# Ledger of designs, part 17: designed miniproteins, single chains

Each design is a single chain, and the fold is of that chain. pLDDT is the mean over its residues in the fold that is shown.

## One batch from the design tools (miniprotein)

Design m566
Fold by ESMFold2-Fast:
Structure m566 (fold): chain A 91 residues (1-91)
Amino acid sequence: SLRRQYEQMMRANEIAREMLESEPEEAKRLAEEALKTLDERDWGFEARLVIEGALSGRDPTAVFLELWARGLRKLGMPEERVEKLLEEAKK
């Protein structure tokens, strides 16, 4: 289970990187192909966000950092602390 989840996320990251290097039409084609192969049941939601983020020109690392920040905010972390952690993670 964990290996499959990791493999899906790694594949999504690889495709997202390729999409960011591609023309918009090719990036859309790569996204559609990727989403056909991702399993929605286990971590498919997170993988989808990475692919959709890349389609809008966002780096996969930036998408992961935003998901992490959202989790920290849900746990009651102050926005100023979340912002500082995001800046540190980008270094």
Scores: mean pLDDT 68

Design m567
Fold by ESMFold2-Fast:
Structure m567 (fold): chain A 76 residues (1-76)
Amino acid sequence: MLSEEEKQKLIDTLEKQRKEAMADPSLSDEMKAVLREFVDKMIEVVKQSTTLEELQAKAGEVQAEFQARLAALLAA
């Protein structure tokens, strides 16, 4: 079972990464939008997951979606 402390630590890490990426002037507006959406979805997954297995499965789905969206942006 995931503790509230473990969940909060993951959320804090995701929020920090989001803040740093939003401040990066080398990232396009499109890249920033995709990354913002990715972080929002990951935070929701962390909040909704009760076990590490659920977290890993759902995080994997979000990561696969994010990779596909980044590949599409890079191919354009």
Scores: mean pLDDT 81

Design m568
Fold by ESMFold2-Fast:
Structure m568 (fold): chain A 90 residues (1-90)
Amino acid sequence: YEEKKEEIRKRSLEESREKSRELAKEMLEEGKSYEEIVKKTVEESLEIVEKIVLEAALETGVGLTAEELEELKKEAEEIAKEVVEEVYKE
């Protein structure tokens, strides 16, 4: 059961990271400011994480606690910021 929670966490972070990279590249090509790219990429990453966690809970009955979700969202935000830095340096 704990293994399923770990799979959800890993999948959420991997999905949010890839989508964050795609969005950051798209916004950079559109000439958006660094501040706007960071803000939108973080917002999108958090939405992806929440969506994956909610879908998993509804389908499998395995969900994260509020505390676990909050920590996961913090990790996703940090990853999104790192991804934006990487894309911006290209």
Scores: mean pLDDT 81

Design m569
Fold by ESMFold2-Fast:
Structure m569 (fold): chain A 74 residues (1-74)
Amino acid sequence: MEALREEAGRLAREGQAQYFTRKGADALFRAAELLDEAGNEKAGSAMRQVAEEALRKADEAERAAQEAARLAAA
């Protein structure tokens, strides 16, 4: 049980460090799963919401970067 909570914390920190990337969002979703497995469903639900926000921001940043690259190439 302690190992699952510790790993969830590690992944949550990794996700926050990469908040605007899809990799960061994936880490936050994995942290939410581990919190659910540890029996802390409330923290898992909160972490999943943060992960969904991070994924949305990552997708927006990626689309903006692709548009900027298209304009620079033209």
Scores: mean pLDDT 75

Design m570
Fold by ESMFold2-Fast:
Structure m570 (fold): chain A 100 residues (1-100)
Amino acid sequence: AKLDEARKLINEGQYLEALELLKTIVNSSTDTEELLEAIDLLTELAQEAAKQGELDIINESESLLLELSKKEPSLSTDVNNALNDIGVEVLKLAVNKVTS
């Protein structure tokens, strides 16, 4: 339910509300599958924020991914993959602004 709501908020461009909901899930959940879905949603949130130039949302999403990795070390590989995917989108944003 909360994960579906977070995805809807991301699709609607409500990035702060999506981030707050994902923070709640990361802080309260002990379910590995729910945390995996939260990693995917945080990745999507940060990628969409990168396309819009919303650096604060990117930074908060990355911080939350790192906190998730501390809470559930078994998901460290998934978190590292997410951070790499976010980094690629941020790099694309930087390159597109330089190529004139």
Scores: mean pLDDT 82

Design m571
Fold by ESMFold2-Fast:
Structure m571 (fold): chain A 88 residues (1-88)
Amino acid sequence: MSQLSDEEVKELLELARELLPQVKEEVKEEFREMVRREAEAVGIPEEEIEEIAEEALVRAIAEKAKKIKLEDPSKSLREAVEEAVKEM
C-alpha cells in the first residue's frame, strides 16, 4: 500500500531526475548492464539503452524514496530522494 498521492509521486520522480547526476557512476553502469542484458533478446539499439536505464534508475530512486517517506513521514520528499540516492 502506497500512502503517497499522485502529486507526491510526481514530485519524487522529478526530484529523482534532478538528482541523477549525484548517483554513483557504478550504480548507473549497473542499470545500463541490466537493461543491456534484457535488450540483447529484443534488439534494442545501444543509444536507447542509456535512456531506458536512466528511466529505470529514476523509477528505482522514486520507489526507495517512497519507502523512506512512508517509514519517516517527517522527512521531506527531497530528503527521502537524497537518502534513496545515497543508499544506491
Scores: mean pLDDT 80

Design m572
Fold by ESMFold2-Fast:
Structure m572 (fold): chain A 119 residues (1-119)
Amino acid sequence: AGFGLPVGPLDLLVLRSKSNNEVSFLVSDENLEPIESDTSQISDSETLYLNFGLYYDKKTGKYVIVVAILSENGEILYKLSKVADEEEAKKIWEKIKELLSQTDLSSEEVKKEVEKILK
């Protein structure tokens, strides 16, 4: 990991959907307003979930993008975040949506693409 976070360490609440058994997260911070989130299942030796969320930081007026890879059992295997202005956040969000539309990506391929997008 080579990514700093100006808002300090983020606590993630891990959630499981009762309808599709999908594992996702929510950031637990009163200053971070959730704007959008999305989830994709990635192919590996086990079932993994690529989650991301876009948040508005009411204290700084910046946007926070949070990406995590979660196991089927709700373990956080990988976590990355970036603080950006509105225009940069929109560009990052579009690239992440393109990544989430991909099928048959391994966890290592996803990590490399996420690192490129959030660089």
Scores: mean pLDDT 74

Design m573
Fold by ESMFold2-Fast:
Structure m573 (fold): chain A 60 residues (1-60)
Amino acid sequence: GSALERQIAAAEALAGEPAENRRAALAKIDSNPSATVEELVAIARENGASEAALAAIAAA
């Protein structure tokens, strides 16, 4: 998949997270448009994402 596909999958996985945590994570993801799946999982985890959201990002 493309970097854009990974970003879309991460945004979808974060849709159920608290709005402030989601916005902080998405801002960091947007500033790293070529991020790997592992980097996206790390950003989400640092911003308080649930294990379910982290698993969904990792599966993308």
Scores: mean pLDDT 80

Design m574
Fold by ESMFold2-Fast:
Structure m574 (fold): chain A 58 residues (1-58)
Amino acid sequence: GRVDNFLAALRAANNGSVYVSTATAVRLARQFGFSTATVQRIRSLGPRVSIAQVRQAL
């Protein structure tokens, strides 16, 4: 589904790293059509985010 495709895109963007830049996570969340509230939650997590933290923000 949309969430699984988004999380797969995040994993691809960081080339197997546990972390991705918050800017990349925010850009992809917008591309996948997540709400402004969800984007703001991701942004509040700091400059780098884990895939697990992003999933919790959804």
Scores: mean pLDDT 83

Design m575
Fold by ESMFold2-Fast:
Structure m575 (fold): chain A 93 residues (1-93)
Amino acid sequence: MEEALKKAEEAAEEIAEEETEVITEALKTEKGIELSEKEKEAIRKGYLAGAKVVGYAVAKKEPVSAEEVAEKALEVAKKVIEEELKKYEEENK
């Protein structure tokens, strides 16, 4: 159980880094938007939190629907991104 959770966390960290780079490149090439270092970190933390929710559900073999797990992961990711972006706004005073 503990080994499965640790492996899920490691995978979540790799996914969060990779997805953040993909989004950063897409925004730059498609919309001409350059993300700040703080904005990139907020997105990375959001992906990490969401991936951990999915990883923990799989590792614990919880009898929940894939739809329910996906909704919870998205909700957690959004909250983390919002919280990090608020910190960025306060620093730009």
Scores: mean pLDDT 73

Design m576
Fold by ESMFold2-Fast:
Structure m576 (fold): chain A 87 residues (1-87)
Amino acid sequence: SVIDEIVKLALDMIKAALSGDVEKMKKKVDELRELIKKHGKVDRSLELEIAEGLIGITIGVLKIVGGDKEMIDLLEEALELIREAIK
């Protein structure tokens, strides 16, 4: 399902953030944007709420440890894309 694809992209983005792989993060955010553009609005689900929460926690951790600003900005963009896609 589209929800499963969004969750998988969220997990891949968290892995990229933990490894400091900005290029992989950019690719995954672009994939998320295209997926949402193709499928439109999705129903709210527990899996999406967990994905949002995990991205939010990852952003918080990166800010505390002084992580890369471009990485933080990309994760914040991804979080907004997911939130805007939910009905």
Scores: mean pLDDT 85

Design m577
Fold by ESMFold2-Fast:
Structure m577 (fold): chain A 94 residues (1-94)
Amino acid sequence: MPVINIPDFRNMSVQQNIDYAQNMVDMARQIMNDPSVTPDQQFQAAQQAYIISVNALFKAQRDNSSQSVIDQAQSIVDQAQSLVDQAMRRIDQS
């Protein structure tokens, strides 16, 4: 069970959550550009990046972070959403 990862996420700073989300989005983007990766695997990577990005945004909002930090987290969510939309279109064309 992935329960052991939940306490680590709660103990991470807002900036650490944002940095992790950005890294996940960057990895998902690389996976989206890799022709050896299946459309289903591309969708899974994009969806995982989106979930992590949304969690980072919610943490920034809950911790009353500055507007610039919230805007940074929102930008990462928007990038992850774009990757999910692209991956879904590729599955529909398969």
Scores: mean pLDDT 80

Design m578
Fold by ESMFold2-Fast:
Structure m578 (fold): chain A 66 residues (1-66)
Amino acid sequence: SRRAAINAALDALVEALNARDEAAVLESLKTLHGLHPSLARAVLDYLLEQAPWLREALEALREELA
C-alpha cells in the first residue's frame, strides 16, 4: 500500500532524526519524495526551520530534487 510505504518512510525519518543520522534522514526524504513529492517538500521545508544541524544537507537535497 502506498500509505503504508509513506508511513514507513516517515517512521524511518523520525528514527534518523532521533539518532542524529544525517545520511538516514536524506535517504528517508528521498524515499518519501518518490512516494509523495509534495509531502516530501513540506517535510523538508519544516526540517529547514526546525533542524539547523541539517541545513546544509537539506539545502543540497532540495536542489537535487528540484
Scores: mean pLDDT 88

Design m579
Fold by ESMFold2-Fast:
Structure m579 (fold): chain A 83 residues (1-83)
Amino acid sequence: SLEDLEARGPAVAEVAKAVQKYIDETIEKLKKDGIKISSEVASRLVAAQLLAVGMALDGRPVEEAIKTAKELLDKAYEEAKKR
């Protein structure tokens, strides 16, 4: 309902901000390692943000949404390193 969506606004904002920080940290790690950010890597970063926001909209705990996104970002970084 609209009331449920409005009630989730703060949680969505918190999740989006936290995941963006992890995305920025992942990008900085890739840059320091001399790894080029391909369209595939960029797509995985966007997917992590969308999944976490979706989890928050679905009423999942903020900590769970952030943890899930962080795990996806860590995996994307490891796969980019092996590429």
Scores: mean pLDDT 84

Design m580
Fold by ESMFold2-Fast:
Structure m580 (fold): chain A 68 residues (1-68)
Amino acid sequence: SEVELIVIDENTVKLISTGKIKVILEDGSVIESEGSITLSRVDLLNSKVFIDGEEIDINSLGDNIKYV
């Protein structure tokens, strides 16, 4: 599945994926979504992100990072 990171502003990011998104936050809370999820940059940096059950490295997205 493909994934993109949209940087909305200094504090807000959006993940877009063709697969199922699962985010495990630092406090152990789980957020699941299909298609997209919006969260703070701080939450994303301290989370684990899974697409269709596979962990992804947000820092490896490179060309898939978009600025609004």
Scores: mean pLDDT 78

Design m581
Fold by ESMFold2-Fast:
Order: sequence, then C-alpha cells, then structure tokens
Structure m581 (fold): chain A 96 residues (1-96)
Amino acid sequence: LAEEEKKKLEEYKERFEEVARLAREDAAKGREALEKLLKELAEEDPGLAKAAQHAYEKALAEHAGESEKERVAAGVEAARKTVEEAYKKRIESAKS
C-alpha cells in the first residue's frame, strides 16, 4: 500500500513538473497537458482530481492580473502541490 502510493507520488510529481515547464513556455499547451493529467488522475482518484482542479482555478483567480503564462504556471503549481500533499499524507498514514 505505502509503496504504491509512493510510486504514484513520484509519477505525478514528474508529470506535474513537465506540465509546469510547458505552461511557462506556452500557456495553451500547459492547459492542455494539465487537463489531460487531471482526467487521468480522475480515473484513479476523482476526489483528488477535483481538489487539484479547484486549487488550479483558485490560483488562476488570485493571479488574474498577471500574464497568461504566469497565471497558468501558478495554477499548475497549485494543482501539483495539492496532489503531492495528498499522497504524502496517505504515505504517512499508511506507515503510522
């Protein structure tokens, strides 16, 4: 159980890092990559996918005055942090 959650944490961490890089280069590509990643996450964990999407939308609103690239990048980072924190808590709970 803990090993599976740890592997998923590593996989999603790498994938969100890649999406964040894309968003910094091209906001539209970053949005497309994030949408695809969140849909894949929803197949495994719909609740976490919704939480990540809400974090993304909240960050977009907070950064509304910035450039599109900066706004999308901030949103992707917020979604990544939400997913990473959730998996870290699950790993900790499984160990304890």
Scores: mean pLDDT 81

Design m582
Fold by ESMFold2-Fast:
Structure m582 (fold): chain A 88 residues (1-88)
Amino acid sequence: DKEKEIEAEIAAAEAAMPELDAVQQQMARAAIEGVRESLEKGEKLPLLRAALEQARLWAAANTLTPEQQKQLEALIEKLEEEIKELEE
């Protein structure tokens, strides 16, 4: 279930939040809030698009460690693949 996978990813992001700086934490909270709002509405495709947009904005801020940047890039690729699958 893609919804459960997204919830697990949100939980992982929240667990990682204390290790981020204040700007990264604000960006992470905004992204998590947007994803949760979309889940509550049952809108899977808009949810994934919103998550992708927020993840890209976070990556563009260039404040992450190289390891965190790789993890975020992997998340972006996963979101892009899920969006493509749903658009078929």
Scores: mean pLDDT 67

Design m583
Fold by ESMFold2-Fast:
Structure m583 (fold): chain A 61 residues (1-61)
Amino acid sequence: MDEEIAELEERAKTLPPEQAALVRSLIDGARRYRAMGDTELAEKVLALARQYVDELEKQLA
């Protein structure tokens, strides 16, 4: 999970500011769920963030 968060944060730096802010919001949500012990929900939110980054990268390429 920490490796996935770090990867998504690095990828977010390459996105436009508006899109980067949304990705960071999703990452923060995942961190909160992990801190609460809800690892399953944290992983689902990270998967959503990754899908969002993948779609944005396709649109910007």
Scores: mean pLDDT 80

Design m584
Fold by ESMFold2-Fast:
Structure m584 (fold): chain A 61 residues (1-61)
Amino acid sequence: MASEEEAERARENAIAGGKASGSKAGNLAIVGSLRRELIEAGMSEEEAERYAREAAKELGV
């Protein structure tokens, strides 16, 4: 579902997973997966990129 609540939870889960992985390559893959997941859920590319950028910023990538 393309709800903002689900997108926010997906972003938080991606950040938590990235912090647990501790690798730049893993974090970049997580950010890319988050963007794709949100688009497939029916979110616009613009909104999906916003959430992905927030996750990338938190993960330092």
Scores: mean pLDDT 77

Design m585
Fold by ESMFold2-Fast:
Structure m585 (fold): chain A 58 residues (1-58)
Amino acid sequence: GLAEAERRGQEAMDKVNQAKKAIENKDYKKAKDILKSMGMDDANIEQAIKDIEDELAS
């Protein structure tokens, strides 16, 4: 059923939230580790961090 896909999406969102919190604390190593745990490549991780930082607003 669709519940599995929704569950995976929710889990991904939780990890993204944790990564955002780490970036807010300027703990980029922790954020990178979390995103890598989600199965992202280094290039995708770098792009995601940049996007999150931009959305976070100074």
Scores: mean pLDDT 75

Design m586
Fold by ESMFold2-Fast:
Structure m586 (fold): chain A 90 residues (1-90)
Amino acid sequence: MRRLTPSDEAIERLLEQLDDPELREEVARLIRKAVAEGKGVLVALRDDGSVAVVAVTPDGSAEVLLSHGLSPEEVERLLRALEEAQRALG
């Protein structure tokens, strides 16, 4: 998993790994919206082109904005891993 504070350059570098132009535009839109709302963003990307975009609020709550190519069970595992990482970091 990659956690990023989105700058346009960081977003574009991530999006270059996605072959679908419509998916790239949707991911970029969601990241920019979350940042405008004061949220952090975590993006999970797999070599098979599967992607999940998760917004993290200032209180530490996580919200799935998009999942593509991932099963509901894989998304749940991703959220649990994020919660465990947040606990480990304090």
Scores: mean pLDDT 70

Design m587
Fold by ESMFold2-Fast:
Structure m587 (fold): chain A 55 residues (1-55)
Amino acid sequence: SQREWAREQQAAGVSGGAIFHEAQRLGWPLADEVRERVAPSVAAGREAAAELARE
């Protein structure tokens, strides 16, 4: 799943920005939802990747 992939990338030490960019490139809908949710309060790349892995 999208969340499982994101968790695996975080566990491997891949940067949040790289994880989020790749998820968006693959067209995963969770990436867009997470970006909308976190964009007003935190840096999109790092926090969005963490939120994507949680959800």
Scores: mean pLDDT 64

Design m588
Fold by ESMFold2-Fast:
Structure m588 (fold): chain A 100 residues (1-100)
Amino acid sequence: MEEKKEKLYKLFEETMKKIEEILKENGIEVDEELVKLLIENLRKALELAKSVEEAAQIVIEALDQVKESVLSFVKDEEAKKKIEEVVEEGKKKIKEILEE
């Protein structure tokens, strides 16, 4: 995978791990096998992307989908805020990778 695509992949993996830890701290069970499958599917999508810009858009859309899914069942307002902050920071780092 191209260097910038690998950075985008690692950023998604790190963001997912941060979300997973927030969920676990709030007593929400995380399906580790499903998380692994989502990360593996994203890697394949990034490898098939025709440009770094397309790869970045795939990661942004994946982060938005994860955020919407998680916020649909999380009831704790502090946990919701932390998840939103983690996703927003991830999106900011995607922009920084594209501008390198």
Scores: mean pLDDT 83

Design m589
Fold by ESMFold2-Fast:
Structure m589 (fold): chain A 100 residues (1-100)
Amino acid sequence: MKTELVAEFSEVADGIEVTVKVYRAEDGSVYVAVELTAPDGSVASLVVPVVEGETKVARFTFKGIEVEVTVEQRGDELRITITLTAPDGTVTVFEYVAKI
């Protein structure tokens, strides 16, 4: 399936690189790809399909960090929230808004 890159965001928190990419398929379907890269080169990645009017939440643990990805579409606006909770309880939140 051919896809187009609509938006890309990149941040670094506690040595972890977070990359968020928003793709649109030819049928109009939208997908959010999240990739986390640790300083040792370890990578965790996930793809979240976007559904209008539905909040999608994915949770996992990467290198002792609890990761929560929340994706919500309202009309032509896509909101992506990434919450990182370190083992010491420190919370980092990234919020991105893309027009799709």
Scores: mean pLDDT 79

Design m590
Fold by ESMFold2-Fast:
Structure m590 (fold): chain A 66 residues (1-66)
Amino acid sequence: GAMEEELKRREAAELLAEGAAYHLTGQPAEAEVLEVGKDTAVVIARTPEGTYRITIEGTEVTVERL
């Protein structure tokens, strides 16, 4: 149902953000999903080295250090 699809999108966004932060820092990240759509997401990834805002728009991923 619609709720299961939203949960899967949130889980995918968290996993992608955690993976992106790990590739950048070599450290595990805690992901906090701020918003999620069908092809969009904004996630905050917190690592011991810093906090990052990860924006996903279709095939584009933008990473900003906060």
Scores: mean pLDDT 80

Design m591
Fold by ESMFold2-Fast:
Structure m591 (fold): chain A 72 residues (1-72)
Amino acid sequence: SPYAREAQEHAERGDPERAIEATRKGGKAGLSADVAQAVGEAASRNGHPETGLAAARDAGKVSGTGLPLAPL
């Protein structure tokens, strides 16, 4: 998904704020789980697992539950 790609790109740069913003966009488009998973995978592969965790938590907020959409 386009938002997942955007979130991955920001996570790879170590920019959690922009990765989270992309995750919110994915949530509005019904892509919250895919976005969170993509961010987590990209962040982990590039040595930024904390960034992925932050994005996954924020993705939970857009679904209104606060539950992790992609366990990292």
Scores: mean pLDDT 61

Design m592
Fold by ESMFold2-Fast:
Structure m592 (fold): chain A 81 residues (1-81)
Amino acid sequence: SNYDLLLETILSKLDAEKAKVVREHAEKVKNDKSLTEEQKEAALLALAIEAVESDKLGLSTEEMDKGLERTIENFKKRIEE
């Protein structure tokens, strides 16, 4: 999808360890059977934005990992009834 291409473009500008953490969260989103394809694309976009913002703020890989996890948790809460 276009969101996958956007994410890969962002990952190409990150350090390898940070890129790995973002890819791990993206894989969890892609494999999440509770999400529709449209919701998966929206979640991947949210991960891309969080990754850019965390890197711009100079956050550590561990802090970025926690931020990405929180981003997906918040996304899921917003789509739950």
Scores: mean pLDDT 83

Design m593
Fold by ESMFold2-Fast:
Structure m593 (fold): chain A 79 residues (1-79)
Amino acid sequence: MTYVIRLEAKTQEGFDLGQELAQRLQDAGLAAEVRQLSENSLEITLKPEASASQISGAQILAVGAQIEALESVKLEERE
């Protein structure tokens, strides 16, 4: 199974911060894929190894929630 972070931004500035978070996760080797779902929405697919042992769901949600410009952050498990 893989974990997916879905980010929804309040503003364009918030979307830019979401993209920076996605880039940092990719640079850290924790993200397998980043997709833009809408003008204000990003989906980040985590590497299976990273999601299970290196980043807890609570930690990912806490990091996302600390970005004031984001409207929502959700962590979802996919098949």
Scores: mean pLDDT 64

Design m594
Fold by ESMFold2-Fast:
Structure m594 (fold): chain A 67 residues (1-67)
Amino acid sequence: KFTFDLLVDGTAVGTVEADSAEEAARFAERFLRTANPGATVEVEAGEDYAVAKDLDTGTVVVARKTA
């Protein structure tokens, strides 16, 4: 597993362990939905990062792989 930092609008809020950026993207989306369960969320995943954006509020959660 890899460690990913979770950043909300650039502020570190925690870390998650995931086997892939796609799995990390699910954690980022879940974080947004914890604050707003009805959120319209757009998710993007790369090789070493994932981004979830709440389209209703503009809040962005980035999951970024740490070494």
Scores: mean pLDDT 79

Design m595
Fold by ESMFold2-Fast:
Structure m595 (fold): chain A 83 residues (1-83)
Amino acid sequence: MKSVDELIDEIYEAVRRGDWEAAIEAARRLAEHLGVDDVRLALDIAMGLVGIKLGVAKIIGDEESARYYEEKLRALRELQARL
């Protein structure tokens, strides 16, 4: 139902407010959406996708998008470290 980007946004919002239960639940939904049974693998895939978008934004000089993707990537890494 939700896109990968929307699920990553749900994880980001939950992590930013310290709601680790909601963050884990959003990560499980991301795993289901990606067709994987490992939440850590789902987060690795999401970080890879966000990392590519961040790299592109930096290459083209889009500083606003680069900051946006850096914040998402940081949230995904924080959640993975707490699993």
Scores: mean pLDDT 85

Design m596
Fold by ESMFold2-Fast:
Structure m596 (fold): chain A 98 residues (1-98)
Amino acid sequence: AILTVRGRSRTREAAEAFAAAVRNALSVEFREEDGLTVATLRVEIRSREDAEAIAEAARAAGLEEVTIISEKTGATITLPASDAETLAAAMYAMARAT
């Protein structure tokens, strides 16, 4: 399933590092919102491993929070990037629900 992943960071460097670490993103966009840099990625989640890789990329880049949006259902969840295990589980669950 395809999910939209929005990673928020205090620095553009961290947002760019996150986007670079997600090697198979379908699209990447950067915006400034409320003093934060937001990286918006469209990603295909085919497996738990795909979700875990994205969650770890967000944690490793030092993002503050990640919003996951299901394009099919409109379901949305926002979680701290530091909790990569919960973030990965949420992404995979949303991908399976579509």
Scores: mean pLDDT 85

Design m597
Fold by ESMFold2-Fast:
Order: C-alpha cells, then structure tokens, then sequence
Structure m597 (fold): chain A 71 residues (1-71)
C-alpha cells in the first residue's frame, strides 16, 4: 500500500539522517532537515498526508534531540 511504502521510506530516511547528523554541524543538520521536509512533501498524496505529517514530525524531533545531546 502507499501508506506502507511511505512508512518504509521515512524509516530508512530517518536512519540515514540520524547517522549523518552524528558528524554534521548544526547548520548542515538544519539543511538536511529542510531537504527531508521537501522530499516528504513531494512523496505525499492526499491519502497519506496525515501519516506523512506524523512521521516527519517524529523524525525531525529525533534529529533535534540528537543535536541537543551533542551540545
């Protein structure tokens, strides 16, 4: 289903972003998050919008939490 495809894509993207964020500056992580948001918007349909919003928010919060812990 489109929902399962979106969940799997965001899950994989989240793992990639968390790994990259470990070696990135705060500015680079901000750019990474902005790019991720654009990609989610492009992949989202009306049917998956609510799911995409939830998963995107969770991913951004995890990345931001990692950044704060590294300060």
Amino acid sequence: SMEEELREWIRKKREEMLEKAKSMSPEEVRQLVQQFAREVQEKTTPETRDLADVLMQETVEEVQRLMKENE
Scores: mean pLDDT 82

Design m598
Fold by ESMFold2-Fast:
Structure m598 (fold): chain A 68 residues (1-68)
Amino acid sequence: DEEKRRLAEELRARYEALLSLYDTPDARAALAALPASQEKLLASHTAEQLREMLAALPAAEAAALAEL
């Protein structure tokens, strides 16, 4: 439970950092939605699934930066 919450917080912090690179309405909407997204992640995902998402995030970040 605590580990699951910590993983979700870590994912949120990294998404916040990534989205803050953009100055678009879509990025601002995504940033505003992050608390609700974190709650959904906690409700619908296991700690193992959250670790897998976190492990995949560097590739997702690289892909997002390539779109810039």
Scores: mean pLDDT 71

Design m599
Fold by ESMFold2-Fast:
Structure m599 (fold): chain A 100 residues (1-100)
Amino acid sequence: SEGEKLKEELLKVYKEIEEKLVELYKKNENNPELQKKIAETGELVNLIYLKGLEAIREGNLEEAQKILEKMKELLELVKDESKSVEEILDAAKKVLEEVE
């Protein structure tokens, strides 16, 4: 079903973001303040993922697609070596605020 496809795509993107955040966390092992912000980013990404699953459960596939697109944008930001941890955290906060 369309909802099952969206669940699989959301989980895939979520896992890729988490893997990149773990890499970023390890890279910043000598900076506890940045590690704290990376951990906070992970928590926000988890909440965004859960909102995507909620949208699918409610049959709101349009909202689920929107959340998937926002998650893909966050993945590209996490992959971008030029982006600061603060910029990534702020982007995650903005996405969570925008999804219902």
Scores: mean pLDDT 90

Design m600
Fold by ESMFold2-Fast:
Structure m600 (fold): chain A 84 residues (1-84)
Amino acid sequence: MISKEEVEKRLEALAKKYGISLEELRQMFERIRKAFEDEEELYRLYLNSTPVETALFIIEADYLDIPEEVLSRVLRKVAEELKK
């Protein structure tokens, strides 16, 4: 479990790493948060995600304290795609 402050710190790190504004990353983070309410939407975004969006998916899963079964499924899928 990560706090809102930890989320902000990770977003700041991503902003610096990818040269994206913190405000733009916050908007992307909010959109990804909505996708977690719909697994089909999450899967579609995940399959077409940029590296920064993939990192945001991981931060969101940590923040939302997603059930272990769902989190395990999502993280395994992320790991499989990163190996391709």
Scores: mean pLDDT 68

